Designed miniproteins, single chains, continued (2). Designs and how they scored, part 13

Each design is a single chain, and the fold is of that chain. pLDDT is the mean over its residues in the fold that is shown.

## One batch from the design tools (miniprotein)

Design m4422
Fold by ESMFold2-Fast:
Structure m4422 (fold): chain A 95 residues (1-95)
Amino acid sequence: ERPLSREERVERLKAEIRRLIAAGQYTSALNLVALAKAEGFPEELVDEVIDEIARATGLPRERLKEIVDRMVEALRAGDLDAFNAASAEATRLTR
């Protein structure tokens, strides 16, 4: 078994996000994007996924990016309460 290429990893991440979006799990999709960004994945990959969620939800990209950035900050700080607050806001906007 060969390791996945960067392109294959990007495509798998996008497929997982699309699966969550198809299931109406928008908060989970945003959480996955925030985790990817916190791990240092390219900003272009994060922006592509945010665009996909924006199309599915009708929300402005900048609003989704703001929520993701707050989730990323909370993850890097280990602040579970802040992360849960951002996730609750995402749920309220996307229900």
Scores: mean pLDDT 78

Design m4423
Fold by ESMFold2-Fast:
Structure m4423 (fold): chain A 84 residues (1-84)
Amino acid sequence: MSDEEKLEIAKKLVETIEENKEEIYEELAKEVGEEEAEKIVKELLELAKKVKEALKKGDAKAAEEAVNEILQLLLEFGKKAAAL
């Protein structure tokens, strides 16, 4: 995957998270409760900010690292939901 493709994917991921933040919160709250959902959404938005900063700098490596942190957060959520 080219650096340009990585930046485009990172941009789309951040746009999707920010546009759907309320819907993401509602779905998470159904699975793990409101308090935990607020924590997860807060972490997602902080990671989205890291991606935006990397995009402003054209730093494909930093963008990829921040995207990987988002994926790790979602994997941890998946494990937690599966344990319920």
Scores: mean pLDDT 78

Design m4424
Fold by ESMFold2-Fast:
Structure m4424 (fold): chain A 59 residues (1-59)
Amino acid sequence: VEEIINNLEGVKVLMGKGQELIKKGEELGSQELIEEGQRLINEVKERAEALRNRALSLL
């Protein structure tokens, strides 16, 4: 259960980083940074969904 809470906190941090990368990419005109931020957000969404399903199965 503690692992799931720590993983959720990590997901929150990664979401913030992904959004920051997209914002920086837009400001700098860097397509690479925008794509990197978008990939990070997509990965975080998949991880959050997996954690949600695991938490529901354990509780």
Scores: mean pLDDT 76

Design m4425
Fold by ESMFold2-Fast:
Formats: structure tokens, sequence, C-alpha cells
Structure m4425 (fold): chain A 61 residues (1-61)
């Protein structure tokens, strides 16, 4: 895995590492839900994907 500034915040505290790992799992679940919704059709589907991605990005804290 690549060391990114955001991931560096994991520091030595196990709590921080667990929080980041949980956020990653949530991001995966949202991505799967979007895929099953069939957002591959046109601009409308892309907009829904962008909105969900923004929500997931906010959860990654």
Amino acid sequence: VKSVEVLEASGPEEYVEEAIETAKKLAEMVAEANSRFGIDEGVGGFVDRANNTRAVARATV
C-alpha cells in the first residue's frame, strides 16, 4: 500500500488505523451499491456516482 499524507495520520494509535480501515470499507460498499444501481447509463448515472463518491470522501476522516 502507498503511504499518503492522509494515511500517515494513522500514526501509532490503533484507534486511528481502525477508523481509516472502516472508512475504506464504507467506500467499497457505496461503490458496489452504485454499480448495482446501473449508473453506467449516460450522464445521469455519472452524476449519481459523483454525488456518492463525494459522500464517501467525507466519510474518510
Scores: mean pLDDT 56

Design m4426
Fold by ESMFold2-Fast:
Structure m4426 (fold): chain A 62 residues (1-62)
Amino acid sequence: MEVKEVTVVFDGEKSVEEATAALGKAFNLKSEGALRTLGAQVALLTKSGAKAVVKGEGAVEV
């Protein structure tokens, strides 16, 4: 799946799991390596207070 833009919005550690799952669905990611990399990035964004919302076909807002 090609996604032109990705914005992930989450706040707090509980939202990290939902944001990671939403990203996995949006990109149809089934590779453990890709999901692990996204999980690490989502955790870094959460600690920095960054805003990001998953948008696109199959995307979920968190």
Scores: mean pLDDT 55

Design m4427
Fold by ESMFold2-Fast:
Structure m4427 (fold): chain A 90 residues (1-90)
Amino acid sequence: APFPELSAEQREALERRAREAEPELEEVARTIREEGLEEELRPLHEELKARTPELRELIAAGDEEGAFELMLEYLERIREAVERILAERA
């Protein structure tokens, strides 16, 4: 499992919350692919990966809401970067 430290109930709660954000995740991912933004977003992706210990700490503490909020913050940072790059190209 990708989160072996989580109980079955904690995993189910996170999965349920993740499904609520799935349409927004797909839209952002599609835009990145269609506009060829993978290389321009690499530094941001590396920065966000460096914050993985924060996510692990929240999961280990059983803070599913905090863990989900951190994941939504990651999505928002990516969305803001995409909007900025596209605006600079206009």
Scores: mean pLDDT 71

Design m4428
Fold by ESMFold2-Fast:
Structure m4428 (fold): chain A 81 residues (1-81)
Amino acid sequence: SAMEEEYLLAAAELQSLRNDLNNGKISKEEVIELLEEFRERTENPEIRELLDETIKKLKEAKSKEEAIEILTEAQRRLMEM
């Protein structure tokens, strides 16, 4: 379905950000900015809510490892929607 495809595409975007963060291509602050941009362009309220929660958790994260765990959990939740 179109909705199922939308969740999978969102999960793929989070996986890309997690990989770039893990490889040192982007900072945690850049991940937050990119997720805020994604949040603004998405019309799906469930994705929007998950992105708001994920952004809040990322802002509170104390390490890169913690940020990667937060992104991994958000990706998992999108795939289960």
Scores: mean pLDDT 86

Design m4429
Fold by ESMFold2-Fast:
Structure m4429 (fold): chain A 92 residues (1-92)
Amino acid sequence: SEIERLLEEAAELLQRAAELLGEKVSREEALEQARALAEQLAELIRREGLDAVRARLAEIAADAAATVSPEAAELHRRALELLLRAAELRLA
């Protein structure tokens, strides 16, 4: 499944970002986080539309980069893009 592949890729990126921040997150925990985020993004897309949600994710990623490791922020941004795509596919 394309959605399952996107969730697994996002989980990997979230796990790597956590490691850079000194946190140890299991694959199972990262996958649960990815699923929860995808569900939240699907809800937001339904309410506000894809373009509005994408714009907000860009703002969140920019703010995170200023206060956190640039590498961790980039991994988190990439994970959010994959999760947004998974949410879009769920709504199709």
Scores: mean pLDDT 81

Design m4430
Fold by ESMFold2-Fast:
Structure m4430 (fold): chain A 60 residues (1-60)
Amino acid sequence: STEELIKEAVEKAKELGLSDDQIQRIVDVVRHTSKRVSPEKTREVVDRVIEDEAARQQRA
């Protein structure tokens, strides 16, 4: 379900120390992507977004 995908993404983002604003952006990506593609493809897209957000935080 979309809610399970959101929970998985939020836990990963929290483990990486991402901010509340970054977590909210990730949640929005999960909600948008899960409406259009499979759960497996949603995880691939979300994992890339989490990596990009973590890299952005490292530079901040």
Scores: mean pLDDT 80

Design m4431
Fold by ESMFold2-Fast:
Structure m4431 (fold): chain A 51 residues (1-51)
Amino acid sequence: SHMEQRKQQLIGLVREYLDGKLSPSEFTERVRSLGLSDESVTNIMRGLSSL
């Protein structure tokens, strides 16, 4: 499903971000490209900052 594909893409982006392969700006841009809202992107970044 499209939701499952989006989830897999998001997981891949999170891994690249945590590995230092993406800057915060690049990660935010790519997550937005998946069709997530600015609020959802902000919540994801907040969650990652807590790790």
Scores: mean pLDDT 78

Design m4432
Fold by ESMFold2-Fast:
Structure m4432 (fold): chain A 98 residues (1-98)
Amino acid sequence: MESVERIEEEVRRLIETHSREELVERLRELAREDPARALHMLQLLYIRGALSEEEVRELVEEMGLDPELVLLQIRLAMDPDDPEAVERARALEAELAA
């Protein structure tokens, strides 16, 4: 919540100065120290096209989170009217209710 502007600026600089492989390594290090910050940076990197879906899945799994849920949350944040994302959210809700 706090330092959102600072995180966005840091993400922009990381994309400019680091390769995709280096970004993945930095996120792994950060996830061990501050998983909440790592997750936020990972989401911003994915939104900006700096990380692939596969890299996001691997990093999220390493953090002990559900990569499908995280990817769905990112997709809805980018386009809340995405019919495919809305349909998947409904399917997940129905599965959890069963």
Scores: mean pLDDT 73

Design m4433
Fold by ESMFold2-Fast:
Structure m4433 (fold): chain A 98 residues (1-98)
Amino acid sequence: APSAAERAATAEAVLAVGEELIEERLKAGELNEEQAEAERRLLELLARLAAGDESVFEELRELVLKLDPTAAELSDEELRAQAEANIEALVARARAKA
């Protein structure tokens, strides 16, 4: 299991790389400002979940449902797996930059 320090490092990597991707998508016209704010909130919740803060899971689910109504079909387990996959992808991108 990852240590508290490793989880904190993962959360920092998620925030840094995720924010860079949001800025790139804004610049490319793939997001408007309102969508970018929602993506930043999602990123904050993913980073807190990566740090071990389980209390954010319900807020994460509500935000995902608001952004994509088809996510109502996802179980809590499937939503968690998708969140974990997104965290892993952001961490892999951070490592590729180092």
Scores: mean pLDDT 80

Design m4434
Fold by ESMFold2-Fast:
Structure m4434 (fold): chain A 113 residues (1-113)
Amino acid sequence: MKEEAKRALIEAVGALLEAVQAVHPDLSEIRDALVETLRAVEEGKYDEAIENARKASELAEKHGLPEIAEMARDVAEAFEALKKGDYEKTIELSKRALEKAQGVLERARAAAA
């Protein structure tokens, strides 16, 4: 459960990062916040991961990207759940963020074709 929850969350953050890079490659500050989120979770620094995910959400709101902001909030909440040992909630929130990020990527690829 714990390692499964960590993997699901890492996959969700990676997909969100890929979605931001595909749709908004000029918004490097959001990308950098998500990169720091991935680094922090790999190092077990969950408070730093939460802070960087929240920063990504706030930056997305500032740039008028509510869908990206919502995914980043789900990621931050998933890290809080992981820190508290709520692995089921971590997986649920991670899966939700992953599915939304994959949807953004599919739409971006369709628009580029």
Scores: mean pLDDT 84

Design m4435
Fold by ESMFold2-Fast:
Structure m4435 (fold): chain A 65 residues (1-65)
Amino acid sequence: MTVEVTLLDANGNVVGHATSTSLTVDVTNLGPSGEYTLVVTVDGVSSSEKVTLKEGEVLTVTVEL
């Protein structure tokens, strides 16, 4: 089991990325404050969500299987 989290800005640039073998992953926003797309991939299955984050904010993602 591998959880991958990718944070994309409004132009589709990667501003955060993290991987874990746990259902909980921390990802840091390396971009400015604003709206981002959070892409969560669990064992090759992807879902996406819109999130609003501050610069340097750490988002804790918990996935349900």
Scores: mean pLDDT 80

Design m4436
Fold by ESMFold2-Fast:
Structure m4436 (fold): chain A 74 residues (1-74)
Amino acid sequence: MGAEKAREAALRAARAGGAAGATGAYDSFVQVEKGNGELGARSGQNGAKAAAESGEEEGKRYAQEAFDAAKASA
C-alpha cells in the first residue's frame, strides 16, 4: 500500500479501537450503577480487548486506560 493508504488504515483502526473502548466503558458504568461491579469490570475488559485488537499504538494505549478505569470502579 502507499503511504496514504497506510495512514487511512491507521486512522480507521484508531477510530474503531476508540469506539470499542467507549462502548465497553459505558457498559461498565451501567453495570456498576446497577450494583454489579463484576459485570462492569468484565464489560470494561471486553471493550479494552476489542480496542487493542482493532487499533494501533493509539488503540492499545486507549484500551489500557479504559481497562484501568473499569478496574478502579469495580
Scores: mean pLDDT 61

Design m4437
Fold by ESMFold2-Fast:
Structure m4437 (fold): chain A 80 residues (1-80)
Amino acid sequence: SMEEILKKYKELQKEFDERAEKSTPEQRRRIARIDTAVAIEVAGLLLEMELFGISPEEAKKRFDEVMEWAKKEIDELEKE
């Protein structure tokens, strides 16, 4: 559901905030860009759910892909 997606997105935003607090200014800027990219993708997904009626299963799959991408991007920041 849209409500479940929004709940998980808010949980991810908390993780971004907590990570940013413990990060360098450069890492913080990169986290902000990742957060912005996730926000755009989530907004687009919610609009597709409302306007095109994509299935809850497909919506969850797309959302999970965005979440996995964001987590990998943050993990890569620690390797630089």
Scores: mean pLDDT 81

Design m4438
Fold by ESMFold2-Fast:
Structure m4438 (fold): chain A 90 residues (1-90)
Amino acid sequence: GLPAEAVLTADASPEEVLSAPVEVEGTITLKGTGKVLKIKGTLTVQPDGTVVFEGTALETGKKITFTGTAWMVQEGDKTVIHLEGELTIT
């Protein structure tokens, strides 16, 4: 995979994000190039605390998968999810 960071938003509480797959939208930044991708998809927090994202890059329509670690901040009725990990584009 490609080293990347992401900032995603879910229309869910942090507790809901931790308990079930949620729809998210946001951006991935590739650490090697600084390129920013707008993405939309599904985020799942695994029982071990790892995070899996599956979705698409909005500009290209390419499939995106991301795996890594996350921390979360509640912003009203939304959750902002900060991710560090690896990106695969198919």
Scores: mean pLDDT 83

Design m4439
Fold by ESMFold2-Fast:
Structure m4439 (fold): chain A 86 residues (1-86)
Amino acid sequence: SDSIINKAKELYKEGKIKPGDKIATPNRDPYSTIGQQIAKELGLEHITVLDNPFVPEEVTRKAIEESGAKFFIGRLDVPEGVEQIY
């Protein structure tokens, strides 16, 4: 979504996102594609996490936390210290 990409660009302009920061998304569309686009445009590291009906949400949250990601795009309650962009 252009709105998610524009939000990420806004955070970058404000200095809240910096080159080399990690962004996490589910390993599925459309989130994976959006995360890849943002990472390419802003010089971020894109991390994908397993998020599907067979994986408990707590396992996905732990993967986000362990990745060191500062930002997450997706429909999930994020760990403390991680900012949800969407």
Scores: mean pLDDT 80

Design m4440
Fold by ESMFold2-Fast:
Structure m4440 (fold): chain A 69 residues (1-69)
Amino acid sequence: SSMEQQLVDQFNQHLEEALEKARAGDGVGAKQSLQQAIDTMNQIKDEEKRQEGRDKIAQMAVEMGRIQG
């Protein structure tokens, strides 16, 4: 559906923004963008796409932790 594709696209955009901000040292902005990605993912009804989103978020959380340390 167009709505679901829009949510997936928005999720990916917020996730990319979170990584860019984390790499730039903007921890506050990175957390905000990650939260936006999580909020968007939670609106996705397709279980497979939601699981892919959760896996990406888990990977990004680990990477962000390494960047901050």
Scores: mean pLDDT 84

Design m4441
Fold by ESMFold2-Fast:
Order: sequence, then structure tokens, then C-alpha cells
Structure m4441 (fold): chain A 95 residues (1-95)
Amino acid sequence: KVSKERLEAEVELAMAEITLAVMVKFAPEEYKEEMREAAEEAVRALRRAAEAADVETVRRGLEEVMEALRLADEGKYEEAIERVREAARRVEEAV
């Protein structure tokens, strides 16, 4: 039986994965590769936290991803990419 915490972490992970995929899809061509690389690193880190049923760590990662989305919406793609990379690093440190 999957724990409630694992299911909650997987939902938070799915939201982050969808948000990052959308950010990559709509990134300007000049930022697309860097955004994809940052997104892949963040998803990898978040997946490890979700597998550990660490809901708090996944939720904090999603908050950072949502802030990166806000920066991207403002056209601040370099800052958005750095925020995604920082989220990946912090999640890896917590796991």
C-alpha cells in the first residue's frame, strides 16, 4: 500500500514536471537548451525526494519552480534558469 505522503509527494512532483515542461516549450530559442538542462536536473532531484516520500522537500522545490515561472513570464529567462538550478541543488542537499 502506497503511503499518503508518497501520493502527496508524487502529485507535487507532477505539478513541477508539467510547469517545467511548459517553461521549456515556451522559452525563446536562445534559452531553450539551458532551460531544458536545468529542468532535467530539477526533475531528477524532485523525483528522488518524491521516492523518499519527502513531501516538504518536493513542495519547497515546486515553490521555487513556480517562482521561476513568474520570472520567465516577466521575460527574465536567465534568472528563471538560475532559480531552477538553485531549486535542484537545494532539493539534492535535503535528500
Scores: mean pLDDT 87

Design m4442
Fold by ESMFold2-Fast:
Structure m4442 (fold): chain A 66 residues (1-66)
Amino acid sequence: SSDVDKATQNAKKLLLDQGVSQDMADKAGQAIGTVLSTLQDTLSSDELMELAETMAKTVAAHYKAQ
């Protein structure tokens, strides 16, 4: 859970840094955190962080394209 929490918070920070609103960053962060929680026993801490960053970047790119 600690690794998931760190990856989730990093994802939210990336979304905010990319200009995504706080509300959208919180919602996307919750969704990312849920996905990471289902994979935490399968993926390493580094892999969880990479997955969180990839998902956050995808959400940010989609948000900017709208």
Scores: mean pLDDT 84

Design m4443
Fold by ESMFold2-Fast:
Structure m4443 (fold): chain A 89 residues (1-89)
Amino acid sequence: DLEKIKETILKTIDDEMKRLVEEYKKAGYPEIAKLVEEFLKKQRDEVLKIADEAIKNNSYYLFLTKLQEYRPKVKEDRAELEKKIAELK
């Protein structure tokens, strides 16, 4: 159901964030680790908001539609993150 889908997606983001932050810190790039953490926390917050709205409205369709609308913004934020990472190397 929507609640289980929400938990699965948020856990996936949390696990990815921990992994990438640790990898960049070990590689000697703590500033990159911080940028990656901020990027993924922003995604987590937006996904949480979308999921909670969909659950409140009991609408899987709303969940899918809002995630698709958010996808271009994720691409923009990711491109900006990649530019900042390149500047730090």
Scores: mean pLDDT 85

Design m4444
Fold by ESMFold2-Fast:
Structure m4444 (fold): chain A 84 residues (1-84)
Amino acid sequence: SEEELNAKAEKEVSELTPNEKKVLEAMDRAFAEGKRSLSPREVAELAGLSQSTASKALKSLEKKGFVKREKSGKTTLYSPEFRP
């Protein structure tokens, strides 16, 4: 149900670190502005974090199922993970 999906999302968000929350908030803003995917550098700039901190948070978020990692040539890009 929609309520069960929302409850799962709330629980998963409550288990995030402050840096992971900043990364998700920055990504949500960029996607709302029409961005399709973001590099770790772009995420770091938007979230006000170092590139290493943003990269670590993105890898953790990928493991938790919040973001999808995509390789585009020499660049790694991240997009939101939509579970049906």
Scores: mean pLDDT 73

Design m4445
Fold by ESMFold2-Fast:
Structure m4445 (fold): chain A 55 residues (1-55)
Amino acid sequence: MLPRSPDEERARLLGWADVLDEQGHTDTSARIRAAVAAGDLDTARQILTDYNRSL
């Protein structure tokens, strides 16, 4: 289901960043973490979407 709260969205984005880091996509992982740290969850999600589009 779609995340309903900022806390859930943040946790999910950080979880994806961890997965990407494990797969060697450290640059994308770092960008997602930076956006989350800035409180910009929309940008973090956009970075993940852009990464998926580049595959």
Scores: mean pLDDT 78

Design m4446
Fold by ESMFold2-Fast:
Structure m4446 (fold): chain A 91 residues (1-91)
Amino acid sequence: MEAENEEAIAEAKANPELAEEALAKGLAAAEANREEPAHAVVLEAWRRFEALSEEERERLARAMAEREGLPEDLPEPVRRWLALAAVLDEL
């Protein structure tokens, strides 16, 4: 992804509720614009993410954190974002 905003990443680590709100807003926007290819891909990624077990989600989040140079001990809302990003990267 082109947008590497280090300050936003640091804020998401400090305030995990922001990551959860951003994810909810992103999914709502994707649902409202599901006819757009980029939004359809996000909805498909979320569908696949929801089908994953908790262990599979943690594995994907850890792999993404390692790839992006992030700590493995991130709050759950941030780890959900990383797992979803890993699913999106496979599409």
Scores: mean pLDDT 70

Design m4447
Fold by ESMFold2-Fast:
Structure m4447 (fold): chain A 86 residues (1-86)
Amino acid sequence: MKEKLNELLEKDKMKEYLELLLEIIEEAIEMAKNGASSEEIAKFWLEKIGDEVTAESIASLKDEDVLEALEIQKLAILEGLKELEK
């Protein structure tokens, strides 16, 4: 009983985390559409999530490639949410 409750709570936390990532990625996509640089988007990601590796990866992209990369990441987050059977 307690193990299944913990698993359900962990799934709920993962869902909340992915929903938060979805909000952040949608905001980053909006920034990119408004002409934000890869460096500005990387700084925003670092500030919101604290993931230095992903932020450095974003900063390494050319400004024109950032929007496509963010859209691909959004699709991955949406697939992750679908796999969390709720």
Scores: mean pLDDT 76

Design m4448
Fold by ESMFold2-Fast:
Structure m4448 (fold): chain A 78 residues (1-78)
Amino acid sequence: VEEALRRLARGAAKAIENYLVKKGMPKEEAQRIGDELERRAVEDPEALREVIDLSTKLVKEYVNEQRKAAEARRAAAA
């Protein structure tokens, strides 16, 4: 049970870390942020909820940006 919670917190934190790196943040800074979020989420259930919510929002934003880019490419091809 605790292992599952730790795995979930780590996954969410790494998703945020990878997103920040893709947006141009230096890997070292993104990793520091990710490690801090993972630690906080493991220690506090409310922080875990906030980290999951943040990772979901960032993924949704990225998907919307990709969708908009695909639509722009399609419009340029027409």
Scores: mean pLDDT 75

Design m4449
Fold by ESMFold2-Fast:
Structure m4449 (fold): chain A 72 residues (1-72)
Amino acid sequence: MMSIEEKLREILEKVEENPEDLELISEGIQTMAELLKDLSDEEKKKLLERLREEFKDSPAAQYILGLLELGI
């Protein structure tokens, strides 16, 4: 089965490909937030930091990761 990290990466890749699809972005944020609930605060922080570096050139991905870091 895909890890939480792999699932989050897949969602962010879809958002990067479709940055104008607000429905996809909203659904992605909700799905990622639910997946992150199963992680400790330390695990969540480290995972989000890795994804921010991986997607540093994507404004849409950076926006979503910022919202997740704020606990939305």
Scores: mean pLDDT 79

Design m4450
Fold by ESMFold2-Fast:
Structure m4450 (fold): chain A 86 residues (1-86)
Amino acid sequence: SIEKFLGLFRLIDEEDLKEMDKNGDGEISFDELVEYLETKLGAKLSEEDRKELKKLFDTLDKNGDGEVEIETLKEFIENLVENPNS
């Protein structure tokens, strides 16, 4: 479910974001995010997990091109860390 990815996103720090940005352009693609999460988990995401992750990613990707600025993703993660006690 989406809650699984919110928990994973809270674990992402600035160094992790830099690792995801393999081409150094300050933007993260959906594929880069998926690869990073699969590497950290040591397992592939299910089709359902990928679908839920894409819905979350699309919320941050205003133009629908599959890319999100590192700064936008940082703000999203900071909001997750600030709020959820669960």
Scores: mean pLDDT 73

Design m4451
Fold by ESMFold2-Fast:
Structure m4451 (fold): chain A 72 residues (1-72)
Amino acid sequence: ASMAEVLAARTSLPGEVAKALAEAFPDAAALLGATQAGIRRALEAAGIHLDPATVSRVLREVRALGAELAAS
Protein backbone atom coordinates (compact mmCIF):
# COMPACT_ATOMS: atom_id res chain seq x y z
CA ALA A 1 0.00 0.00 0.00
CA SER A 2 1.12 3.60 -0.63
CA MET A 3 2.04 5.87 2.29
CA ALA A 4 -1.14 7.90 1.63
CA GLU A 5 -3.25 4.69 1.85
CA VAL A 6 -1.55 3.64 5.13
CA LEU A 7 -2.08 7.11 6.65
CA ALA A 8 -5.75 7.13 5.56
CA ALA A 9 -6.37 3.58 6.88
CA ARG A 10 -4.40 3.83 10.17
CA THR A 11 -4.97 7.47 11.29
CA SER A 12 -7.88 9.92 11.66
CA LEU A 13 -6.18 12.43 9.29
CA PRO A 14 -8.31 13.93 6.47
CA GLY A 15 -7.59 12.44 3.02
CA GLU A 16 -6.16 15.70 1.67
CA VAL A 17 -3.69 15.91 4.60
CA ALA A 18 -2.62 12.25 4.18
CA LYS A 19 -2.09 12.81 0.43
CA ALA A 20 -0.14 16.07 0.97
CA LEU A 21 2.19 14.39 3.49
CA ALA A 22 2.74 11.40 1.17
CA GLU A 23 3.59 13.76 -1.73
CA ALA A 24 5.89 16.00 0.41
CA PHE A 25 7.96 13.26 2.11
CA PRO A 26 9.95 10.71 0.01
CA ASP A 27 9.40 7.81 2.44
CA ALA A 28 7.95 6.81 5.83
CA ALA A 29 11.28 7.38 7.64
CA ALA A 30 11.42 11.01 6.43
CA LEU A 31 7.80 11.59 7.52
CA LEU A 32 8.33 9.95 10.95
CA GLY A 33 11.45 12.12 11.48
CA ALA A 34 9.59 15.33 10.56
CA THR A 35 9.32 18.29 12.95
CA GLN A 36 6.13 20.28 13.54
CA ALA A 37 7.61 23.07 11.36
CA GLY A 38 8.39 20.49 8.64
CA ILE A 39 4.81 19.17 8.69
CA ARG A 40 3.43 22.74 8.55
CA ARG A 41 5.67 23.68 5.57
CA ALA A 42 4.73 20.48 3.69
CA LEU A 43 1.01 21.18 4.15
CA GLU A 44 1.39 24.88 3.25
CA ALA A 45 3.21 23.87 0.02
CA ALA A 46 0.06 21.85 -0.84
CA GLY A 47 -2.17 24.87 -0.06
CA ILE A 48 -3.29 23.49 3.32
CA HIS A 49 -3.08 26.09 6.12
CA LEU A 50 -3.78 24.72 9.60
CA ASP A 51 -3.63 26.39 13.03
CA PRO A 52 -0.74 25.33 15.33
CA ALA A 53 -2.98 23.07 17.46
CA THR A 54 -4.12 21.13 14.37
CA VAL A 55 -0.52 20.81 13.09
CA SER A 56 0.44 19.39 16.53
CA ARG A 57 -2.43 16.88 16.20
CA VAL A 58 -1.18 15.82 12.73
CA LEU A 59 2.33 15.30 14.17
CA ARG A 60 0.92 13.21 17.07
CA GLU A 61 -1.11 11.03 14.65
CA VAL A 62 1.98 10.44 12.46
CA ARG A 63 4.17 9.54 15.47
CA ALA A 64 1.46 7.27 16.92
CA LEU A 65 1.32 5.41 13.57
CA GLY A 66 5.12 5.12 13.60
CA ALA A 67 5.04 3.54 17.09
CA GLU A 68 2.23 1.18 16.00
CA LEU A 69 4.15 0.03 12.89
CA ALA A 70 7.33 -0.49 14.99
CA ALA A 71 5.35 -2.68 17.45
CA SER A 72 3.84 -4.87 14.71
Scores: mean pLDDT 79

Design m4452
Fold by ESMFold2-Fast:
Structure m4452 (fold): chain A 66 residues (1-66)
Amino acid sequence: ANHLTPQQLAALLGVSQDLAQQMLDASKNKLTQEGVQVLLDAGYTKGDIGQLLELDADTIAALKQA
């Protein structure tokens, strides 16, 4: 199955590729474009998604500011 790339996730969330790569690594490549869109449509922020992925506080703060 095709996985979401860091470039695609960065474009979808409006974040850097480094932040997108950290999110994909934390998800163990389980994060999909459809899954991210469903979370955003449900009212989850990109920072909330970072919390679900158990990213560190500094990375979550960077996501919230982007």
Scores: mean pLDDT 79

Design m4453
Fold by ESMFold2-Fast:
Structure m4453 (fold): chain A 91 residues (1-91)
Amino acid sequence: MSVTVEMTVEGGEVRDTATSSRPVDALVARLYADGKLAALSVKQDAKTVTVTMAPLPPGSTVTGEGQAYEVKDGEVRLVASSAPKTVVLQP
């Protein structure tokens, strides 16, 4: 079974997350607060959490680190991405 979580960022802090009973929400919120991710969605199955950037608005620039997660025994493990992805929204 897979779960998709969508998050919003307000003033560089995660204000709200879509409903998820998985601990991934806390880790993703922490990455947002650290300024590593601007806009993303999280898809989680039984063992794997995939972090996907939300659809990019026109003119967006992408800089930084996108990350994948592994869920094991109730813990969330951060996995380095093969390609950095951080959304910087521009007017």
Scores: mean pLDDT 38

Design m4454
Fold by ESMFold2-Fast:
Structure m4454 (fold): chain A 82 residues (1-82)
Amino acid sequence: DLEKKIKELVALGNQHIALGDQAYAQKDYDAALKHYDEAIKHYDEAIELARKLGDDITESMLLMKRSVAKIMKENVEKKKAE
């Protein structure tokens, strides 16, 4: 069931965003980066499945979530490079 798999991957991605945000708030930049990377990986897999289903709405939502995660990762990378 591809729809169920997409839901599971989105939930995992969302969980990693929350863990990354928590790590960032604690100034654990290495943990924040790892969690945002995991979120991006889960969203990328979900995007591929949404494309296979022709679910344009879910694909668009996930592309937006992926973009936000990438911006958060870039912010952490800049902060760590200081």
Scores: mean pLDDT 89

Design m4455
Fold by ESMFold2-Fast:
Structure m4455 (fold): chain A 80 residues (1-80)
Amino acid sequence: ELTENQEEILELLRKAQNAVEEGDEKKMEEYLAKARALTRTELEKKLIEAFEKMLKSKDEKEEEEYQEKLDEYFRKIVKE
């Protein structure tokens, strides 16, 4: 099960994605920074790093590769 802290991280990542879709790069960076500050494990840090690279990717293939890494890290976090 996700912890309250992990749920907050996911909400911030969702807000970062919405910000980039709206063209607000500054808000995207702010939400990513807040999510990063909440990390307590290496898996959570890797999840945010992969998500940031996915959001900043301009190549559909790179986006797919980072999405696969996100799914792997998320699965490991949920199984804890």
Scores: mean pLDDT 78

Design m4456
Fold by ESMFold2-Fast:
Structure m4456 (fold): chain A 74 residues (1-74)
Amino acid sequence: VEELAEALTPEQVEEFLEALRADAEASPPEERARLLRIAEAIENGDVEAVEELTRDWPEEFRRRALAAALAAKK
């Protein structure tokens, strides 16, 4: 399962971003803003921003977000 965390396909990155945006719309304003910032950082391949924004998240989800940002960077 580490393969999924380290080697996301472009389709999986898009699906992850769509899920984050959907969760943002269903979330309170503070959490919405945070989730949208994370989605934007992933789209831009901004790994450092994703690391900061997901620091408090469970390791599994944080690894997935970082993998998505790394995949988007290229």
Scores: mean pLDDT 75

Design m4457
Fold by ESMFold2-Fast:
Structure m4457 (fold): chain A 70 residues (1-70)
Amino acid sequence: ALRERVRELALNSDFAALAEAVVALAREAVAAGDLSLADLLLEIQRRAAAAHPDDEEAARAYLRELLAEV
């Protein structure tokens, strides 16, 4: 269920909402007891931000790419 929502987010979501949606899904994963998914989502967001610190759109594009592999 949560992993399916992550894949849907990666494929269909607006770039403007993507980073906030990832954090929201990580919180839902924690609430559901799926700590491995929560850790993965937060690590993916951290990696995207670190790779493109001066380009928010590039960071979001990379975030979407990483989320598609969940």
Scores: mean pLDDT 71

